Designed miniproteins, single chains. Designs and how they scored, part 23

Each design is a single chain, and the fold is of that chain. pLDDT is the mean over its residues in the fold that is shown.

## One batch from the design tools (miniprotein)

Design m775
Fold by ESMFold2-Fast:
Structure m775 (fold): chain A 64 residues (1-64)
Amino acid sequence: EEDIELIKEKFGEKSKEDMERTLAELPKAFPRLTPEQAEQLARDIVRAFAEIYEAIDKIDRHHH
């Protein structure tokens, strides 16, 4: 997804690793989810990461 690629490029390998780890842990954290619910949750998490990193970027731009 384009949003993920922009986050990876902007915040480097660490943000990419954090997102990948979070997505990989979803089945362990929420084992009772149906496949559709798990897919929706994954999409919501990716969107949340995009929003969080956008907010951090706005703060960091003035901090540097």
Scores: mean pLDDT 65

Design m776
Fold by ESMFold2-Fast:
Structure m776 (fold): chain A 62 residues (1-62)
Amino acid sequence: MSDEEIQQKAKLLSKYKGIPEEAAIEAMRLYQQGASEQEIKDWLKKEYGLSEAQAEEILSLF
């Protein structure tokens, strides 16, 4: 996905699912750095207080 597409999807997740735009963007960067899906999911739940479903929604963008 393009950076613009990811930002647009992050904005929609923020508006409709209560997921901070920054959480989605930072998760993408961690994925690009070689972090596992489980590591990203655990980080999102710890740092942003996201639910399992919200973390999985972000991972679906990759």
Scores: mean pLDDT 77

Design m777
Fold by ESMFold2-Fast:
Structure m777 (fold): chain A 80 residues (1-80)
Amino acid sequence: MAAEEARRALVEAMREVVAERGVPQTEEEERALLREAAERAVARLEPRDPEVAEALRRIAEAELAGRAEEAEALARELAA
């Protein structure tokens, strides 16, 4: 499932960023973590599955912009 592959890539990237920079303590640090992790995950997915990479990029952009409803809708579309 595309959603599972995107989630795994993002989780792996988040673990790497936390290992390098530490656990985020503020909302701003959490947003920075998500941005960096999403960029790494998208870069890793793009050569294998560019459609999944683009979907993840859009979900992350919506989440970072505070558009939770849009991010949720995009995540459901990826899971379908």
Scores: mean pLDDT 80

Design m778
Fold by ESMFold2-Fast:
Structure m778 (fold): chain A 85 residues (1-85)
Amino acid sequence: DEDIKKKLEEVKSLIKAGKTEEALKKFSELLEKHKDNEELIDEVILLILELIEEGHKEVALELAKLLLKSLGREDEIENVKEYVE
């Protein structure tokens, strides 16, 4: 889905520009619009891993928390912290 990839690129650009609050807002809106979309979940996981590799660990953790909440998997948040540290 071109819209999903484009919106995730916008989120990434906002993060790199230091506009974290705007990035998280757009990301939350994207998760709500595409709830249960497997392609969105896969693309978000790839974005989180890319952000961790680039040193944006704190924002990556916040994106992971929002994703896990949208999936009803808040119990996995502690496991994700181990990958970000």
Scores: mean pLDDT 77

Design m779
Fold by ESMFold2-Fast:
Structure m779 (fold): chain A 75 residues (1-75)
Amino acid sequence: MPIVTNVIGEATRPSAAEDAQRAALATPGVLDARAIQHGSIVSVTVVAESEEAARAAVEAISAVPGISNVQATFT
């Protein structure tokens, strides 16, 4: 059963959404990722094959330079 994870963070760079989406998609077990940025807020939806892959994707997003205060909701 795929895990849908919503990730919200603060962004200081205009490329934050693209960088976050790339980081999530580079995570093993991630099936899809979509990121949008509204000013200083970045929102990423991650579809992962497992909760472990979803958590790894959140960690990868949190490690992106210019993204901070990351919060994730697993569904």
Scores: mean pLDDT 84

Design m780
Fold by ESMFold2-Fast:
Structure m780 (fold): chain A 63 residues (1-63)
Amino acid sequence: SELEKLAKEMNELLKELGIDYLEFSYDKEKKKVILKNTADGTEVELDSVSELKKMLDYIKSRK
């Protein structure tokens, strides 16, 4: 639930920042957040609230 909420919040932030090459999704079966970079095909699996918050801070710093 917390991971799903963070993934949604991150996607909304990406829209606000005009970042269209990154996408966060929540995998209910794995209970993990998947970060996909559509520009280079990189995928990262995140299962920690702390890691997701670090990623959120990183995205904000790219503004």
Scores: mean pLDDT 76

Design m781
Fold by ESMFold2-Fast:
Structure m781 (fold): chain A 64 residues (1-64)
Amino acid sequence: GPAEEGQRAGEALLARGEPPDDAEDAGTAASSAKNVEKAKEAARAAIQGPDGRTAARLATEAAS
């Protein structure tokens, strides 16, 4: 579900050395998506982001 997609995004960002706050924001945005497809889009957008801050922003936009 959305929670698992959020966890996946957050863990991926932490694994590549992004700040914990940015990883949490990205994961929370993905997990807050209204359905699984939007959560997957948000997680994918976050993982493709060049840095943690951008990842959190992209996840929030994609989750909408």
Scores: mean pLDDT 83

Design m782
Fold by ESMFold2-Fast:
Structure m782 (fold): chain A 58 residues (1-58)
Amino acid sequence: MQSLRDQLRSQYPVSDQDIDDSISFAQGFSNSLNMDDKSFQQWVRSFLDNNMFIKSLQ
């Protein structure tokens, strides 16, 4: 099974660093919120989707 990082890298046209930063940011919250893996993955994807959308408006 592909890692989350590998899946995101194939799905989003952003740098590896942006993906790593998004995962690290989400990990900071997962410790406080006791997120399961599915919720964590969805949160990271939502963050990347929102960043791409905001960039398209600039």
Scores: mean pLDDT 68

Design m783
Fold by ESMFold2-Fast:
Structure m783 (fold): chain A 81 residues (1-81)
Amino acid sequence: VSKADLDRDVIEGMGRIAMAVLTLGLPPEIAERVRRESQPIIDAGVANGTAASDILRALREVTARVLEEAGLLELAEEIRK
């Protein structure tokens, strides 16, 4: 997998997560927390050449955990699919 392909897959995955968050009308604070906690995973994964599928799995899990901590259990379950 090329670095450019990895970057593209991660960006596409982040776009899908962001669209899900925006579509569900989450408070800005929760959306910001998801972005903040996701960024180190993206940066580390890209720097280490981690497979896009593994990065996306980690991003999905972090997003679900943030939603669960905010009390949004149904959204956390949807994101984990």
Scores: mean pLDDT 69

Design m784
Fold by ESMFold2-Fast:
Structure m784 (fold): chain A 84 residues (1-84)
Amino acid sequence: MLRPPTKAQEEAARLVRKIVEEDPSIEELDEIIKKLDEKAKREKGDKRFSYEVAAAFVSMLRSIQLIESMSREELEKRMKELLE
């Protein structure tokens, strides 16, 4: 029976917190995501789950950082493309 993944979630949170403290660039975040994915493929069980969850959260942070880095003109262009 599958147990609640609380330990794996805490481990994922620790990994994400450490990454956030280093204030990585979007390019650095891409490399971190790739490394987390590679580690997930090599691990099993709770460790694999922790790396997969960490990769998902780091991808979310990358998306936020991308939005913050975009110019007003680029954001307006993307919004128009979505509404058209």
Scores: mean pLDDT 76

Design m785
Fold by ESMFold2-Fast:
Structure m785 (fold): chain A 73 residues (1-73)
Amino acid sequence: MILTFEEVKELVDQVIEEAKDDPSLVELIRDIYKRAEEYLKKHPDDLEAKKEIMETVRKFIENVKKYIEQKKK
């Protein structure tokens, strides 16, 4: 399943809300997403790169969620 930018942004926004007490983490999440978005904006016809980048962002978000859960302990 290929996520749209809208779907990935929803996941990013959710994780930012969960990380709101850690401004450094929020900034890191925003920077990673922005870099992915800028790359895909410059290469809109590269559907394979888009799929790979979206999956990479998804995995990053998943790891951040686990990190936040561990930090709350």
Scores: mean pLDDT 74

Design m786
Fold by ESMFold2-Fast:
Structure m786 (fold): chain A 98 residues (1-98)
Amino acid sequence: MKEAEELALEAARLAVEAAKLALKGDLEKAKKLLEEAKKKLEKAKKLGASEGVLRAAEEAIEGAELALEGAEKGDVTKAIGGLLRAIGALLDLERLIS
């Protein structure tokens, strides 16, 4: 796997884990993993990951952000929706790089 694609995949995986932790109520750990995901995505951009790969990783991060926001506000529907979006984006990314 190319270094840029590997970083994007790591970002998406961290985003999914952040969303899972947010739904479990571990908001501090979720925030830390989300920050790590964003840093890996920025490195993937600088190393020239393809537009499709970057969009999938960005969607995973957006899903995790929605999950965290929903969990913080007690909006269970939003929190679950965010997690499902993050998982779907990770699966799309894995398909793009396979």
Scores: mean pLDDT 88

Design m787
Fold by ESMFold2-Fast:
Structure m787 (fold): chain A 84 residues (1-84)
Amino acid sequence: NAEFQERLERARKLLEEKGVDEIIEQRVNNYKKKYNLSDEEIEAFKERLRKRVEAGLEALARSATNDKQLEEGVDYLVEELKKL
């Protein structure tokens, strides 16, 4: 439990250092421009991205056995977010 929470917090900090908030905001803005989405649709899209990030962080915290795997997993999550 404690080790899981420590890995989860570290993964979250690494993701923040990689500019995940800026990446999400850019993708949301691009998606809104392309599809002329309503505010409700934008909020639903942000919620889905937030849940995807949280699920990825939890999976990473459960599976990573060392800092290298944790860092590689964060890089993978960042690249997945950029693909949208």
Scores: mean pLDDT 81

Design m788
Fold by ESMFold2-Fast:
Structure m788 (fold): chain A 81 residues (1-81)
Amino acid sequence: ITEYIEKGNKAYESKNYPLAIEYYEKALELAENDKELLASSPYLQLAGLYENIGNCYFELKNYPKAIECYEKALELKKKLE
């Protein structure tokens, strides 16, 4: 998970937003299937990944997708309350 987040962050810094999305989505898939992660702090980790993906779509001017990702992150954060 951490390796894909790091690669996504580097791609984002290089303004390669499609590649950043690919790595963040791989991290998201691994996080969603990790029962141990889901037991400790799943919603915060997943929310962070959705925010990162949303930021990439925003930079690509795909605002509908960016909004969808941000709303998903917000929904996950509300589960922590």
Scores: mean pLDDT 75

Design m789
Fold by ESMFold2-Fast:
Structure m789 (fold): chain A 73 residues (1-73)
Amino acid sequence: LEEEAEEIIKNPEKVREYLKILRDSTDLNEQARAREILKLAVSKSPEVQKIIREELANETDPAVKAILEELLK
């Protein structure tokens, strides 16, 4: 979790890989892990926060929107 969050902080574009897991994965454990990784990265990186806000503005799935809003708290 911490190592994956550090990789996102070093390369904020990796945020989109984890968002794809939240949208497309049917594995609840994989989705929960992706949320924890993104939450850690968001807490430490303004660049990651910016990407999440941009993704939230373009998201059409209400369940994914709720997750993205929660990540920014």
Scores: mean pLDDT 79

Design m790
Fold by ESMFold2-Fast:
Structure m790 (fold): chain A 80 residues (1-80)
Amino acid sequence: MEAEKIAREKYRDEALKRTGSKEDADEVVRLVAEQAIGLAKERLNVEKASIEDVKKVIDEHGDELLDRAIAYVEALRKAR
């Protein structure tokens, strides 16, 4: 939840602009947060990452995570 707030604050406007849909933008933000949590856990070899660890991943890799999430959501839309 806290990680999703950070991702939303930083990327929701760009996700909305690039997807053109509030639903897709919210899904992109959720995916960015999930990926950042996963990377923080893997990087530190811990079961639970702190919010500060997740924020560092978003600061360092957030643009790449955003691009991946947008591509994934767009691919799902085309499958419909």
Scores: mean pLDDT 79

Design m791
Fold by ESMFold2-Fast:
Structure m791 (fold): chain A 77 residues (1-77)
Amino acid sequence: MEERLQELLDRVAALLKEKGAEHLIPRVKQIVDELVKAGRPELAVLILRAIISLVEQGKPEEAVKQAEKTVESILKR
């Protein structure tokens, strides 16, 4: 799990850099950190994959915003 999370996070960081959205990397790291602390690393994997898909479609800002809203909903129950 930890190795897969790290690989996915590295891929998201590389894609955000490529798309000129490097400023979003700290926000993605915060999303992963919050989910891992909540004991939900499997959700962090799913959210990182969703971010990759949307970033590849040219929607990095929307990807991170949607992920943040999803995490808030999950952690608030």
Scores: mean pLDDT 81

Design m792
Fold by ESMFold2-Fast:
Structure m792 (fold): chain A 112 residues (1-112)
Amino acid sequence: NPLGQEVSDLQAEARALEARIRALVADDPERLAQVERRLAALQREMEALATSLFHELLLKLSQQMRENPKKLFSDEEKDLILLQIDLQSRVEALRQLVAELRALLAELEARA
């Protein structure tokens, strides 16, 4: 599942970025507290988005397994295309959240 793998990779990158950000501000308790609040907000958004993506993939796979000719009709093909576009959009939103973590790390490194 390439989308599931991409979501997992993005979550792993986010965790690595969070660890680096925390390490950079570990000596400043006020800055650490501000960073922790922002990281917690980003984590909640990323987890909600990843969970939503995973549930929607499972739902569509379940529907496809219940359809017992393996031949897709044109309306089913259209629904799969629309789902793929929506899922790609949600993965792009997750990439944007990871990009915000990268930007925060870069800002903190520039001030260190």
Scores: mean pLDDT 71

Design m793
Fold by ESMFold2-Fast:
Structure m793 (fold): chain A 73 residues (1-73)
Amino acid sequence: MLTDEEIAALKEIVELFKEKEELSVVELRQLVSDTAASLAPALDRDGDGKITKEELKAFLESIGLEELLELLE
């Protein structure tokens, strides 16, 4: 179960993906807080060092954060 701090960190990641379809883990770590950056490996499901908007959406759906999913429209 995610903490309130992890949910806030996911909001930072969601804001980046409103304007971008894909980010490298390195780019994400440079653009977001340390807490949000620590979530990047969980979002990089295939371990290729890249996170797609679709991987983020699938993650948010899996944990029931529909409010954050709506922000990605």
Scores: mean pLDDT 75

Design m794
Fold by ESMFold2-Fast:
Structure m794 (fold): chain A 64 residues (1-64)
Amino acid sequence: SDRLDEFLDLMDRLTTSRLSVEEVQKIREEAARRWGVEDFNKAFVDELFQATDEIRAKRQKELE
């Protein structure tokens, strides 16, 4: 669905190690506003953002 494509684009941006902490926070707040309206969507979004943080940390370590 369009929502899934948009969220995958955000995940790709969040896994890019070049984003600042402020930019990441802004993207998260926008995503929570757009997809966090329903309780199940909020839990899904929160879990995926946690996963993207882990991916970013691993990618940053890999690139070093």
Scores: mean pLDDT 64

Design m795
Fold by ESMFold2-Fast:
Structure m795 (fold): chain A 81 residues (1-81)
Amino acid sequence: MSEFEQIGEEFLAFKERAIKELKSLGVEDPEKVIEEAYEEALAEVAPKAAEAKSKEELVELMRETLRRTKELVEERIRSLL
């Protein structure tokens, strides 16, 4: 499996868990919460991705995007409580 495929699988697993958690908390549109977090994380990482000189650097930036997305979703959950 490629690094990109593994990151994609990790994101899908996170998304499934996050949707279930958000639904249990009464969030009206759990997918929107995840989408907004992903877009914000992507915007933060995009300038670094444009300057990436190697595939390895790009892979690490994709991992950073996933990590940041998770952080933003967790922050949103806490702010709603």
Scores: mean pLDDT 78

Design m796
Fold by ESMFold2-Fast:
Structure m796 (fold): chain A 60 residues (1-60)
Amino acid sequence: MEIQKLAVQYVEERMAASELSPAARAKVEAIMDQLRSGPLSVKEVARLLQEALRIIDAAE
């Protein structure tokens, strides 16, 4: 799904711009692996994206 690729790229860019602890980075990477793993619904992609961004925002 095109939206999954866009979500992964967006999270990667946000993570690269942020100073994350190793623990926070590992959590975001696990979410990105879920975004890459298989076909997901739009709701699942949105939920995972929101979780990843929440972790990144909490670290900033």
Scores: mean pLDDT 78

Design m797
Fold by ESMFold2-Fast:
Structure m797 (fold): chain A 70 residues (1-70)
Amino acid sequence: MENLKKLIEEIKQKIESEKKQDEYLRAHLTPEALREVEFAREIVKRKKAGENITPEDVFEEMKKRLEEEK
């Protein structure tokens, strides 16, 4: 149905806009401030998905990702 496809497309465009915003933030924010923004966004996204996620789980995932980078 058209309604469902339009909703999916709007979500996709919002995700792309957030990617561009993340690129802008990376250029202008300190690494510490950028990490805090990423933590907050991840928690919100997982909470909206109905996932029973704890802040500790998010911190561990992000720590591993940062360590893997360098």
Scores: mean pLDDT 66

Design m798
Fold by ESMFold2-Fast:
Structure m798 (fold): chain A 82 residues (1-82)
Amino acid sequence: ELLERFKELVERVKELIEELEKYDPEFAEKLRKKVEEIEEEVKNNPDNEEVLQKAILELEILESMARMRLSVNKLEEEKKKK
């Protein structure tokens, strides 16, 4: 079910945003705003499969962006740690 996949992706992206907030709060806030915008679009169009598919793709992009940013920030912190 597309809606179930959407909800699973939202939870996963939100978890990444929470972790990212510790390293890059400005970028985390930017991603959070994007997730909220996507959630509102789906909420306003709950039976629109095209909206759900687009939302899923956008969330997958946000997940990738969050993971990449988190990896970069953790690598930089590890360098300072020795």
Scores: mean pLDDT 80

Design m799
Fold by ESMFold2-Fast:
Structure m799 (fold): chain A 103 residues (1-103)
Amino acid sequence: SLEDFRKAIIAAILYSGNAVNADPLTLAWVLAAFLSKKPLTDREIEGLRNELAKLASLDEIPEDIKKRVDEVMKYLPKTPFPNEEEVRERLKEEIDAVAEKLK
């Protein structure tokens, strides 16, 4: 689900920031782009998978989080969400709040 996807990405951002000083705002924008209204092109899907794969390859991220990120990416990369503008705004606020805690 979208909520499970959001939780997995937020968890991965938290672990990534602790492990490698990753820029959580960059990861937040990657997630926001994933929620675009149009179906993603193959290049955009590959780009998103590559960014999440980099995150999931970090030693500090638990395997269950890695598996959930990979599984959700397989289900959602070409599917736009209904009411995605509202979802994107709320998700951005939540991710920004998480990013603030990592500073």
Scores: mean pLDDT 51

Design m800
Fold by ESMFold2-Fast:
Structure m800 (fold): chain A 61 residues (1-61)
Amino acid sequence: SSMEQRIALLVGLARHEFRTSSLPPEELLAIIRESVRKTLPPEEAERLIAQIEEVRAEYLA
């Protein structure tokens, strides 16, 4: 799949984790942020992190 499809999938997985994980959302976000930055190229990593941070904001609102 394209990088955009992969990013969309990972955002969906992050949304699921924020809803189902026993970890606090702020701790989960920190873990995801570190993992994404180690796994993806910098431009794609920051794009994915921005989308996941928006998902977290929606979850905590």
Scores: mean pLDDT 78

Design m801
Fold by ESMFold2-Fast:
Structure m801 (fold): chain A 108 residues (1-108)
Amino acid sequence: SALVDGMRALLERLRALAREHASPELVARIDTAAALAEQYLAQGDLHGALNVLAYMGLLLAVHALERNLPLGPVLAALRGIRALALALGDEETARQVDALIAALEERE
C-alpha cells in the first residue's frame, strides 16, 4: 500500500530527525511512539498510526519552538503528517497539524 509505505517512510524520517538533533530523553519517547505506530500499521489501523504520527509531530514541534530542534526539518515532517491526514480524510488531525505548522512558521 502506497499509504502504508508513506507512513513507514515518515516514521523513519521522524526517528532520524530525533536521533540527529534531539536529547536522549526525546529520542526514547519518539522510539516508543514509533513502535506503537508500527503496531497499529501491523493491525491495519491507519487512523491509529496517523494519531501516533501526529503525537510524534507535536513532540518535535514543541522542542523546535523551544529552539532545541531545527525548524526546517520539523516543518517538513509536519507537512508530511498533514498530507497523510488529508489522504485518510482525517480533517481533525489535519487541522491540528496545520496549527502546529502555523506556530512554527511564525517563529521562523
Scores: mean pLDDT 88

Design m802
Fold by ESMFold2-Fast:
Structure m802 (fold): chain A 71 residues (1-71)
Amino acid sequence: SRAAEVARLAGVSEATARRAIRLWEESNEQISAKELAERLGISEATARRLLRAILEVEVKEGIELIKKGVA
């Protein structure tokens, strides 16, 4: 699942990754690392890793979709 991949990339539990993804989606993808850290009760460093992991998973999904379209 997306949450499991984000959890692996960020080095957090799937529960934390799932909450981070939900908050990011609820903010229209505009949540800051500071806001995410405050809402989840984690460090800003962990929040930055979570946001990067979420974006990396989205980029990967987009690339896979493009590759399928040209096959």
Scores: mean pLDDT 77

Design m803
Fold by ESMFold2-Fast:
Structure m803 (fold): chain A 71 residues (1-71)
Amino acid sequence: SLERRELSEEEAEELLDEAERAIRAKDLERAIALLEELSLGADLRAGETSFSPLLQRLLELQAELAKLLEE
C-alpha cells in the first residue's frame, strides 16, 4: 500500500475550515475531496489521538455532507 502522509494539527484545522466552507456552499465535490484528504492524511484513530477535537469536527462535517448527499 502507498504510505499515507501525516497531517500536522495546523494543516488538519485548515482543511477542516475549507471542508466546512465547501459544505455550506454545497460544493459537494470539493467537500468530498477535502474530507477524504483529512481521513487519509491524518492519524485520526479513535481514542488516542492528538487530533481528538479535530476528529470530532471531522465526524460532524462527514455527517453534514451525508445529509446533503441524501437530498
Scores: mean pLDDT 68

Design m804
Fold by ESMFold2-Fast:
Structure m804 (fold): chain A 75 residues (1-75)
Amino acid sequence: SLSEEEAEHVIEALRKALEEVKKNASKLSPEELELAIEQVKKLKAWLAEKLADHPEKKEEALGILDEIEKVLKEA
């Protein structure tokens, strides 16, 4: 399991990733978009397990990943 501090660092990294995806998703090829969506799904599964002890941080992190997936699917 991740510590509270590690969970906070993950959320900060995910927020930065969301902003980057919002700016650059339209520049990705269909193949790159498909691979990115697959990686987001894998990361959701991993973080759901690793943040199980921090339900509020888990909800926040998974919410950001849901938004990233949505942006990629709309690209």
Scores: mean pLDDT 86

Design m805
Fold by ESMFold2-Fast:
Structure m805 (fold): chain A 67 residues (1-67)
Amino acid sequence: MTPGEAAKAAADAFPGLTQEQRNRVAIAAAKAVMEGLSEEEIKQRLVDAGATPEQAEAGAKAVRDAL
């Protein structure tokens, strides 16, 4: 799976985000996948990008399941 597909899966896991927040989350997920980060590290980067802890957990899992 491509980093772009993983980024889309993560962004789709975050309902209620603005377009700017969704873009930041998607970029963070794509970079984390390209760097080979663990699910926990992906989760932390998604929180740093503006996701809630619950959204970050779902997003990190979606990214890992997409790989």
Scores: mean pLDDT 72

Design m806
Fold by ESMFold2-Fast:
Structure m806 (fold): chain A 58 residues (1-58)
Amino acid sequence: KEEERREFGQKNLEKAYEEGARWLMETHPENFKAIAEENNMPATAEVLANELLKNLKE
């Protein structure tokens, strides 16, 4: 039960951040590019979503 809940919650959270990153890329492409460049990483929704998730935990 606990493992199923954790896996489900983590996948939903990952999806939410990916959607947010895609929205940012569409509405503010320059900001999206700047964030990716500042963190020396490719400008993809997947990578940006992971970076945002890490920073939010802090």
Scores: mean pLDDT 62

Design m807
Fold by ESMFold2-Fast:
Structure m807 (fold): chain A 82 residues (1-82)
Amino acid sequence: TQSQILYQNADNIDRGTQDSIRDITQQANNQSQQVRNSLSSSQGQQLSNQINTQANRSIDNLRNQSQSSINQLRQQGDLLSR
């Protein structure tokens, strides 16, 4: 049904978003580890904090945009299922 297609599309966006968040987190963790290993403790911690702050902002923006799209698709699916 059209309703099922909309729910499936919402689920696909959700899964894709979670995969992207995992990739951003992995990259940020790898970069943070590299700077901590290469720099003094204070410099490494400062850069590590900046990397994680930027990653968190990117994740929050991605989540907000994806959640808006997911909610719209699910609402449309609900309307068509009535």
Scores: mean pLDDT 86

Design m808
Fold by ESMFold2-Fast:
Structure m808 (fold): chain A 62 residues (1-62)
Amino acid sequence: LPRYRVTITIYDVKTGQVLMTVEFLVDMPREEVLRMQEELNGRRKDPTGNELDYRAEVEEVD
């Protein structure tokens, strides 16, 4: 299976500040990693109503 590096960066939408960055490696087909990226990307509100922007990037590693 191809190996991919997945990087998730969480931004505070109001301030533009980076709150957290998470990185991990996955071994899966390209179609599955792209689906995961789509699922991980997006804006969502935390329990207190703050809007967060999740940015997932995928890079193939050989």
Scores: mean pLDDT 81

Design m809
Fold by ESMFold2-Fast:
Structure m809 (fold): chain A 89 residues (1-89)
Amino acid sequence: MAAEEMAKLLMEKAKEILKKEGNEEAIKWLEENREEIIEETREFLEQALSRLDRIAAQLGLSPATVRRLLTEDVGALFETVEARAEAAR
C-alpha cells in the first residue's frame, strides 16, 4: 500500500511538471500507461524498501524510522538509498 501510494504521488508530480512544460502528448502517454507505470514504480519501491530494512538493521536504526523518513522526505531519502545501495553492492 505505502509503495503504491508513493508511486501514484510520483506520477502526479511528473504530470504536474509536464503540464507546466505544456507537453500534453507526454501527459496523454502517462495516462494511457498509468497502471503499468504505477506497477513498475511500486515494484521498484518495494525492492528499495526491502533493501532499506536490511540497511536500517546494519545502521542500528529501526525500520519504522526509515519508513517515516520516506514519508516525510522522499527526495532526500531516495538520494540516500541510491548512495547506500551502491555501497551495499
Scores: mean pLDDT 66

Design m810
Fold by ESMFold2-Fast:
Structure m810 (fold): chain A 74 residues (1-74)
Amino acid sequence: MPLTPEQQQLLQNINKSVSDAIDAAQKGDKKKMQESLQKMQDYMNQLGQLRNDPSLQSSAQSTVQTVQQISDEL
C-alpha cells in the first residue's frame, strides 16, 4: 500500500522528530526533547487521520514514554 506524498512527508517528519527527541534526551536537553516530542505527536495525529488509523496515537504515546524513560535514566 503506497503512501501518498503528504503521508511520506509526515512519516519523514515523525522519524526526524523521534531522532531529535532521543538525541535531546541523551544530552539532557529537556526543552528540545519536549518540543521534538510535541512535533512527533502532532505529525502522528495528522498521519493517523489521513490513514484512518487510531493506532498511531497509541504509538505516539508509547514513544513519548520511552523517550521520557531514557531521559529519566540519565
Scores: mean pLDDT 76

Design m811
Fold by ESMFold2-Fast:
Structure m811 (fold): chain A 90 residues (1-90)
Amino acid sequence: VSDADLARFRAALRRIRATPGVRLKLVGPSLIVEVSDDPATQAAVDAALAELAEIPGVNVLKSGNTYIITLSPDKETLDKLLPIMKELSE
């Protein structure tokens, strides 16, 4: 994970957090993102999640209006990305 990857991860999570109709819940190495039925809200979150999925060690799963962002269980990914995810899930 590079400094550019860390900056992209932070920026994408900030955009998700700032989107109206989004709820965030941190569960271990996974961030649960609940999104309203509004198509504009879903489109904004989908765009940010597409950027997150490009980052090494970040996995994104969609089920209905719920997205799950999971970090790979390796030490480097967890040490670098989990603190950012915790900070921005508040």
Scores: mean pLDDT 80

